# Designs tried in a protein design run: designed miniproteins, single chains. Part 46

Each design is a single chain, and the fold is of that chain. pLDDT is the mean over its residues in the fold that is shown.

## One batch from the design tools (miniprotein)

Design m1688
Fold by ESMFold2-Fast:
Structure m1688 (fold): chain A 50 residues (1-50)
Amino acid sequence: ALEKKIEEAKKLFEAKKYTEASKYLIVPASQIPKYANADEFAVDIKAQYG
């Protein structure tokens, strides 16, 4: 489910596992640390999969 993907991706972001978090978006891992917080990162994941 989309919500389960978002939850997992937010956990990876909070853990600073940016390479693994980047697998939830079609963006380079270098873009992931540019998100101010996990919730902003989750907005883009929802846009990609929703």
Scores: mean pLDDT 76

Design m1689
Fold by ESMFold2-Fast:
Structure m1689 (fold): chain A 61 residues (1-61)
Amino acid sequence: SAAEIRARLEPVAEKYGLPKSYVDRAVELKLAHPDWDGREIASNLRITDPEVREAFEKALS
């Protein structure tokens, strides 16, 4: 659900200083593309930092 995706991403956003708009967009992307992993979602948000991409992948596994 949207709430579950958001709850998984909020700690990542807090750790890396990502604004709420990034979490909002990530939730939308995951709901539209359930098959996308966290790395794909991070890439679509134009996040290039490998550590942040890995954190997204772990959060959305």
Scores: mean pLDDT 86

Design m1691
Fold by ESMFold2-Fast:
Structure m1691 (fold): chain A 108 residues (1-108)
Amino acid sequence: KLEEAKKAIDSLTPEDIRAVVRAAVAYLEAKLLTDPSDDEAGERIGRTIVEAARRLSEAGRKVLDYLSELIDRKDFEGVKEILNYIREKHPELKEEVDRVLALVEQLL
């Protein structure tokens, strides 16, 4: 799965990668950072994930699926590996990726 995700990242546009990163942040926020009793926050996050998923290419959905699986398993080192790969391949997204990496770092 990791090698498949990396190959998918190589095929994505910067806009697709940005959408994947935003969806992954929303998923991370929903699972780990949002109070489960906050229905309004849950609905907002859910809408963000659904909207991002609808706009994603097949390759983008594959990357998001793998990131979501890593988040569900609390494999934050795996999440960092994928985010670092994105940053290396798409340096124009460095600031966005670095913000997500800082968030993940707080959970390690």
Scores: mean pLDDT 72

Design m1692
Fold by ESMFold2-Fast:
Structure m1692 (fold): chain A 99 residues (1-99)
Amino acid sequence: LRQQADQILQQWRDKGISDVISNSVANDIGIDPNMRVGDLTDDQVQRIVDYFQRTMGPQVAQQVQQLLQRLIQTQPDMTVGDALSYMVSLGRSLLRQQQ
């Protein structure tokens, strides 16, 4: 999972796509994309999970919650924007496997 996160983030940064997606999603949730994941409140974590449940379904939301908790523990200095880009990419991959 950590290696996949790093690879996805690098690929999206190289394409300049990560910032556009992370800013859009952060704005929809109502959080600052420049905030560190370690600084997220429980209410902000819940808003992120609720966003993915509403847009991608409960199974993706569960995976997003687990990944966000792991990122807070292992990479607390990661920006919320970077984490959101990774979570969106993972959610889209999971949805493609279900189709």
Scores: mean pLDDT 75

Design m1693
Fold by ESMFold2-Fast:
Structure m1693 (fold): chain A 60 residues (1-60)
Amino acid sequence: MKLLVRAIEDFTAKTPEELTIKKGDILEILEVVDEYYVKAKNLKTGEVGLVPKSVLEEIE
């Protein structure tokens, strides 16, 4: 089952490992990295990277 989340605010990548996202973007969670970050794929851009859990809400 795909774990889908929505960005609840904009986030700008500060490192090459992080993913820039915009509020309202739908992402697929690929891996839970730690208590602060997930590895996710942005379904609009196809880009993959680390995103803070604090800027995401689970939708499926």
Scores: mean pLDDT 82

Design m1694
Fold by ESMFold2-Fast:
Structure m1694 (fold): chain A 56 residues (1-56)
Amino acid sequence: AVEKAKEHLRKGRQAIAAGNRDEAAEHFRESAKYFKEAGQDTLAKANERLAEALRA
């Protein structure tokens, strides 16, 4: 779970650098899901909020 969360977090950051906000939002949502599965609720909530901000 944590490894998948970190991979999506990395891809989300790369998407931001490339200007692809919608792609970044999706990766941060996936990262949040995997952090929640790993019991890292604080990181999950942070990534959920980041994804919402990118789509707003």
Scores: mean pLDDT 81

Design m1695
Fold by ESMFold2-Fast:
Structure m1695 (fold): chain A 61 residues (1-61)
Amino acid sequence: SEEENVAFAKSGVEGLVRSAESREQARRDIRLLIEGLAEHYRMSPEQVEEIERYAEELLRE
């Protein structure tokens, strides 16, 4: 489902934030993940924005 795809993407973002050696690496890897998942699952702009917003919340110091 769309909700499960967004939840899966958010879990991937969480993993990248936790494992990244720097915020710059995390941002780059998150962008690549979101682009790949958005294409594969045919995500709407709204779904992409939700995931991007979530990522920025996690990257806030």
Scores: mean pLDDT 85

Design m1696
Fold by ESMFold2-Fast:
Structure m1696 (fold): chain A 76 residues (1-76)
Amino acid sequence: SEEIQQAVTTLRTLGDRAGAVMTKVIGQEAGDEVRARLLSAADLAKQDLQKGLEQAGKIMGEAMGEVKKAIEQKKA
């Protein structure tokens, strides 16, 4: 499906962008991990769009939590 291909491409782009942000805020390992996990979610979305999107949502929620904690630790 063209729609599934578009969603997969979007998730792969999100992985690159989220990885870059995590690298700048937390470090290279955190960035590489988030990128790899979102690429895995994109591959899952190719077979099951609903599950791929759910996994991407969980990964992004966890990543945002880590960014928040890193910012709070820097202020403490």
Scores: mean pLDDT 83

Design m1698
Fold by ESMFold2-Fast:
Structure m1698 (fold): chain A 58 residues (1-58)
Amino acid sequence: MLDLSDVVPDPSIPVTEALRSNTESLALSQNMDVAEVRADPELYGKLATYVHRIVNGE
């Protein structure tokens, strides 16, 4: 499972359909409950920030 403790949610990142899809795919690959991830804005924000950084080579 991913360690997201060092990931601070970045509210300036626009949540596009592609970012949402990639974030939910990552959650599924880590055996996370997608419904719980969607219901937790902090956890979702951390996952989306992590995905955004990986896609952009950060």
Scores: mean pLDDT 74

Design m1699
Fold by ESMFold2-Fast:
Structure m1699 (fold): chain A 93 residues (1-93)
Amino acid sequence: AAGLAALKNEDYASAIAAFKQILAANPTNAVAYTNLGIAYSKLGAYAKAVANYKKALEINPGAILNNNLASALAKLGQSAQAAAYNATAAAIS
């Protein structure tokens, strides 16, 4: 898909546009929310990254996003929330 190609090429603006287009057509696509979170995280938009990772988990609670959430929350200075997601990741590894 065009969004994944843009993400691999570090074209995060094009990746964001592509995944938003996917979500406009299918608002329950957990993978698109995950990839949006990754793209926003790469751009330093950590609050938007967290919001999209949480949306992915609402749609697919089995998604392995604990390390992604912990990393983004740590960048926002939310150490207690980051520690909780790190503990969850460690417990299932």
Scores: mean pLDDT 80

Design m1701
Fold by ESMFold2-Fast:
Structure m1701 (fold): chain A 63 residues (1-63)
Amino acid sequence: SAVIRRVLVHDLARLLGISREEAEAILEELLTIEDPEQRVAFLQSLGLSEEDARRFVRGIEKL
C-alpha cells in the first residue's frame, strides 16, 4: 500500500530525526532484510529503542 509506505517513511524520519529521502533509503534497505529480528537489530543500530524498532517492524508486515 502506497499510503502505508508513506506513513512508515514519515514515522521513520520523525523517529530518527532525518530527511524523508534518507528515511526512504533506510526503509528500502530494511525491506531487503527478511528476518524480523535482523530488521529490529538494524533499526536499533540507527538509534531506535527496541520497543520503537519492534513497533515499526510490525507496521512493515502490514504492507
Scores: mean pLDDT 86

Design m1702
Fold by ESMFold2-Fast:
Structure m1702 (fold): chain A 101 residues (1-101)
Amino acid sequence: HHMPKELKLDFTVTSDEDAERARQEAVEAVRKAYEMGVEKLKITFTAADGATAELTVDFRRGGVSAKLTGASPEAKARLERIIAAVVDEFARIMAERGLGT
């Protein structure tokens, strides 16, 4: 098996509909990256106002980091909701690995 070290994804989030789609796809990407043995998953979300959220899920070191750059309250709320879902999925995967111990 040959696994990529890094996987990078970009999402545009200009509406609540975009946010829900991006949330679902990002959560699925976390799961797939884990199943593939990826070291790092980097996801960038770009809002209508040009605000960005950059997430790094580090499976090798066991952590999630997020950087949110300049957003309207509405865009920020959408991006924070997506970030929370990604963090929750990562926590679920880590807990699932530990539940048998």
Scores: mean pLDDT 79

Design m1704
Fold by ESMFold2-Fast:
Structure m1704 (fold): chain A 63 residues (1-63)
Amino acid sequence: SDILKKVKEFNSKNLDIEQINKEIGEILREIGYEIDRELIEEGRLSEAGVANFERALASEAAL
């Protein structure tokens, strides 16, 4: 999907950590767990990206 391509392109860019975390958090909230799991398994998300993913899931579960 276009969103998956966008996430993979974003993850390959040399951005600072704050920029990466902010934009990854927004994208992950839109695309959901299945796509995020693929990126995590490929090792394309940083530890900070994984932490933000977990925070996003926790926030959604707290609804």
Scores: mean pLDDT 54

Design m1705
Fold by ESMFold2-Fast:
Structure m1705 (fold): chain A 62 residues (1-62)
Amino acid sequence: GLVDETIEALKAGDFDKAQKLLEEALKGKSEDQADEAVAAIIQGLNDKDYEAAREGLKKALA
């Protein structure tokens, strides 16, 4: 799924690819959901914790 591909892109250091996948996942979602998803990605990068990023992204996409 898109969440898995986004996390793989982050692990590979492909931030542009991760953003593109995130935009696909957020099609038709609210601006608030998009903001939460971006925050999850940023937090995962800052903490170097891809599990935290995955969990936050899953919550944003609910």
Scores: mean pLDDT 78

Design m1706
Fold by ESMFold2-Fast:
Structure m1706 (fold): chain A 93 residues (1-93)
Amino acid sequence: AEARDRAAQLMVRGKKALEEGNYEEAIKLFEEAVKVAPTPEQQASAYLMLAEAYLKMGKKDEAIKWAERALQLAPDNPFIQERAKKIIEEAKK
């Protein structure tokens, strides 16, 4: 319960940092969320947010790397697959 709640709080804070353009802070928060996430699906969600933060910074190779890791971790989750594919497509432009 506490680990799940902590991961969720870190994700909310990370998303706010992304919205504010504080990509370095967002990455730190999402990296912490990966470490404390209790399930592969929650870890994959945090990997997608890392990919999005790197994409916004123009770090396309890192964005692809984290999106691919999310796909590997949650291959049967259609929401994770769809979002990861969009990030990879955007990074390849």
Scores: mean pLDDT 85

Design m1707
Fold by ESMFold2-Fast:
Structure m1707 (fold): chain A 62 residues (1-62)
Amino acid sequence: SEEALRLVNATPEERRELFLEQAEREGVSEEKLEELRRILERQEEAEKKLKEAGVKHERVDK
């Protein structure tokens, strides 16, 4: 599907927005959506920091 291609090429931020839009369309409450946004933002920030640390570690090891 065309949506699948968008997800594959999308940034983590874009994928998060698409996921939240889909959840809203499926009738998830606004309170739940706000909680999910907060959780996803924290997870993405943590993942980004871990990836940066990993890349630096690999570079130092070489």
Scores: mean pLDDT 68

Design m1708
Fold by ESMFold2-Fast:
Structure m1708 (fold): chain A 70 residues (1-70)
Amino acid sequence: AASLVAQADELEKRADTAEKQGKYDEAIKLYREAVRLYGEAAAQSPPDERTRLLARGKELADKMKELEKK
């Protein structure tokens, strides 16, 4: 099975594609799932990786908030 990080990265790519196609509801759902997986990966990671993964999740959460304004 793919790692949680690899799964989150794939969901982020799919969300980016949906966003480019104007499918904002689909993009938000995919970003939300990616944030969840980055959080799960962070819980299982060493401190350095944990900080990086949590920062990544925050970036996507901020992006979702901007998409909800459209």
Scores: mean pLDDT 81

Design m1709
Fold by ESMFold2-Fast:
Structure m1709 (fold): chain A 115 residues (1-115)
Amino acid sequence: MGAEKGEEGAKSGDPLESAKGAAEAARGAAREAVRGGSGIGAAAGGASAGGATAGYMIGERKGSKEAYAKAAKGAADGARGAAVGAERSPGGEEGGRGARRGAEAAEKAAEAAEK
């Protein structure tokens, strides 16, 4: 789910859509971290998704491509935190796999937002 949105954002050719995709991928990673039993991972993914949303909204107001790229990077960093947290949790194998997939999709979207 979130990973698919991140990959769609990466393929969009639009930095705003790439940033939105990265935020959705981070939210997906946070949900998988919760399923894996990682509150810290869920917080990292959720906070980064919220920050990314705020960031690209500010970017829209100013027409700032740099704001979109920064928002997408923040989402990717938080999604990685969610994956690490999920993998370290007792239920972590399945939740960790889902969160890691979300983190990889967020990273692809962040790379696309930098173009």
Scores: mean pLDDT 73

Design m1710
Fold by ESMFold2-Fast:
Structure m1710 (fold): chain A 60 residues (1-60)
Amino acid sequence: AEELVREGVEAAKAGDLAKAAELLLKAGLSEDAAREVIKLAVEGREEEALELGRRAIEEA
C-alpha cells in the first residue's frame, strides 16, 4: 500500500493525474483523500502528500 502511495505521488508530480488517482484508490484511499494527496504533490508538498497518504491507509 505504501508503495502505491509513493507511485501515486510521483505520477501527480509528473502531471499524470489520472494515473495518480488510480494508484491512490488502489492503495485504499477514498476519492477525497486521493484528491488531497494529488493537490499536495502538485504544489510540491511531497512529504505532506506522503504523510496524508499513509494516514489514510491506516484509517482504511
Scores: mean pLDDT 81

Design m1711
Fold by ESMFold2-Fast:
Structure m1711 (fold): chain A 64 residues (1-64)
Amino acid sequence: SNRERLEEVIKRLERLYEETGDPELRMAVDAARLVLETMDPDSPEVQRFLRLLEEHLRWAEREA
């Protein structure tokens, strides 16, 4: 589900933040948590957010 995907993305962002200390990653964690708590996970907006964030995160994890 998109909720499970958001939870997985939050875990991946937290791990990357622990490795890098990048404050932008902390902001991304906070934003993803806000989306999880306040938005419909099945909305087109959340679907687009997840797609873009997962793609960027895959790239960032490869660079770390």
Scores: mean pLDDT 79

Design m1712
Fold by ESMFold2-Fast:
Structure m1712 (fold): chain A 63 residues (1-63)
Amino acid sequence: EERIGRVTPEQLKEAILTAIESQGLTLEQVRSIARVAVNAGLITPEEAEAALKMVEDELEKRK
């Protein structure tokens, strides 16, 4: 079940990975995206940290 005013850590992870690959974003820029989502009430700070950890894990797998 998904609601328009909420995103999951997995959805944020997918959006960040897509942005890195398509736009060449830095880790600082993806942290900024996570903070915007928290400020908008779309995700909690804890969930945003989980999404960032998932992004780092996926990037490590690609090494």
Scores: mean pLDDT 73

Design m1713
Fold by ESMFold2-Fast:
Structure m1713 (fold): chain A 68 residues (1-68)
Amino acid sequence: GAAEAALTQALLERAKGLLIKKALAAGAESAEVEAVDERTLRVTFVKDGKEYEEDVALEDLPTWVPEF
């Protein structure tokens, strides 16, 4: 229903925000996140002029850290 859709959207936005904050906190110059599927987010970030891309499962979000 509409409430379930709103909750899913809010959770996805929070998850994307968390990944972006983690990448920036680790020293990335920029970061963006897109949904690959219902359980996987793709993080693209730049550090020291070099681009990195990682797929992060939703279950790994709390413990994920970018590896440079």
Scores: mean pLDDT 77

Design m1714
Fold by ESMFold2-Fast:
Structure m1714 (fold): chain A 90 residues (1-90)
Amino acid sequence: SLKEHLERAIKSLEEARKAVENGDQEKAKQYVREALDHVQRAIDATDNLDIQIELSAVEISLAVMLATGHVDPEVLKSLIEKLKEILEKL
């Protein structure tokens, strides 16, 4: 379900944040990949255009982190809060 994919994406990004705090960028990137998959599944699970647009912005941010090879903890925090806001609107 949409809710389950959002909850899993949030959990993966929280694990990525912990990995960054421990200095483990490679582990953080693995969790960002998991979160990206869940965000993509969440987009597919909804017919709500506003939610699709918001999740697409999160998807782009996660893809950029993976493309640059650097997981930014401030950006992670912002994306976690954004996903929580979307979850609260469901």
Scores: mean pLDDT 89

Design m1715
Fold by ESMFold2-Fast:
Structure m1715 (fold): chain A 106 residues (1-106)
Amino acid sequence: LLEEARRLAAEGVRYAEKGDYDKAIELFNRAIELYKKAAEQGDAEAYLNLGRAYETLGIVYEKKGDIEKAKEAYENAITWYQKAIDLGVKEAEEGLKEAKERLEKL
């Protein structure tokens, strides 16, 4: 699950960098689905990856001009980063701060 989800997320980043936001959104939504399954199976790292995927999805929605979807994505990123921190994944602290700052600037 995690390897496939990471591959899809990385592919989504590449499409976003090329300006193909619709394809990037599709790939991130697929990655998020797989990360959620990994999190349900108790993978603490999947919570961090969910935060990162939602944060990047928010950035893509901002670039597309969909501010409402960007806000929703950043709110989800904050939620998953908080859960990762609660599970001891300290690496999520930086992402939590960045997602909050991005949400405030919307």
Scores: mean pLDDT 88

Design m1718
Fold by ESMFold2-Fast:
Structure m1718 (fold): chain A 55 residues (1-55)
Amino acid sequence: SMEEMERRALAAVLAAQEAGVPQEELLRLTKQIADALRAGDEARVEELVAELLRL
């Protein structure tokens, strides 16, 4: 579960970089995703990944 979540988050970050998401938004969301992963907050990771993919 956490491993799959981590892979999904990484894929979303890479996709956002490729899509040209503003650097400041990318850094902010990436930090929040990392914090959520550290906390084991799967729901929060899903929310942040969805937000990244909507940018």
Scores: mean pLDDT 82

Design m1719
Fold by ESMFold2-Fast:
Structure m1719 (fold): chain A 118 residues (1-118)
Amino acid sequence: SVREKTLAVLESTREAAVLVATRIGAEELKERLEELFDEAEEEARKVETVEEASEVLQRLAERVAEAIAEHAARASPADAARLRGAGAAILQHLVGEAEAAGIPMDTERIQALLARLE
């Protein structure tokens, strides 16, 4: 079902996000990302259509990019660069998993989020 596919995309992306945050030692960011994925999973449980799935994943992408940008703004230049790189990797993973699941994402908006992280 679309719901099961959306939840699978979220599970795969959460695993990638937690691994990346752990590797760079960003404990506060890791906690925030886990919270954002918990919220997205609750939204995904109500998904009945591909359009609703796209909205859930797009909203998550925007919230992840925002959390990365906020954390990077308070970090040293070197740590900020690692955080932005981590954010880009998470968003690219999310887009790839969504495409594989047949859930369309707004690619222009995703590219704009990626540009803000570079």
Scores: mean pLDDT 88

Design m1720
Fold by ESMFold2-Fast:
Structure m1720 (fold): chain A 74 residues (1-74)
Amino acid sequence: MSVEELKEELERLAKEALEAIKAGDWERYREIVERMRELIEEALKEIKDPEERQEFLDFVSKLTGKQVQELLEL
């Protein structure tokens, strides 16, 4: 999976996680969060270029902040 494809999948999963919380589906939420964690861990193991690694970490930080903000709006 390319870094761009991974970013798109993480954004999609973050939206699905928020939808699961709104629906009260905590089992689905846990599954999605676990999948996101696995993807992040694998990406960090495989990204050897410091520039790409920093870009990915910045993306994850922004995505996490957005997810928290959306939860606070519930």
Scores: mean pLDDT 74

Design m1721
Fold by ESMFold2-Fast:
Structure m1721 (fold): chain A 60 residues (1-60)
Amino acid sequence: GPAAAAGLAGTAAASEEQRALAREIAEKLREIGEQVDKMIELLRKGYSREEAAKLAGLKE
């Protein structure tokens, strides 16, 4: 069902799509930046590149 209870997201479909995409892209870019920063901290602690990337969520 629609998010009527939220009250902030009841806009036109096209506008809502554009806003959602922009927000999602910005959020993903921020998350990637946080993961990279975490990897750098792990490298500083003496972890290998593989372990640091895996623990930061950049490598599976």
Scores: mean pLDDT 71

Design m1722
Fold by ESMFold2-Fast:
Structure m1722 (fold): chain A 94 residues (1-94)
Amino acid sequence: GLVEPTPEQLAAYEEAAKRVFEEGDRLEQRIRDALGDTPEARKAIQEIANRAVAAVLRLVGLLLDGATPEQIRKEAERNIADLRAFADEAIARG
């Protein structure tokens, strides 16, 4: 069955989710600053938002599977790196 999260696991999840959304917002601004109000910028911004939501859902899955705080933080770092790589590629293509 699902393991109830410890306070430490829940705190790690909350911090990780916050960091993912904050990085998503920052990358959306970077795309706007680089590409302006273009169809390419709008698509890239929507994709960043979608990927940030998917990343947080993966963190929820790890939390419910009893992942350690360190595993939750590492997964957040992986997802943040993926968001950054996507934004860099979108800017380079525009």
Scores: mean pLDDT 89

Design m1723
Fold by ESMFold2-Fast:
Structure m1723 (fold): chain A 59 residues (1-59)
Amino acid sequence: MELERAVLAYSEGRYREAVKLIERALQKNPDDERAKRLAEEIGRTHPELREEVEKALKS
């Protein structure tokens, strides 16, 4: 499941990969609040990924 892979990537410090996996999770389930919260947290703590986070949240 994409969200579980995103959480694993996040825990391993692979934040860019986590954002890509969140984007895919939200494409399948746009109402996934857990995926949205994780994306927002990454954007807040890693400003260099803010554009990728914004794109994922718009998917």
Scores: mean pLDDT 81

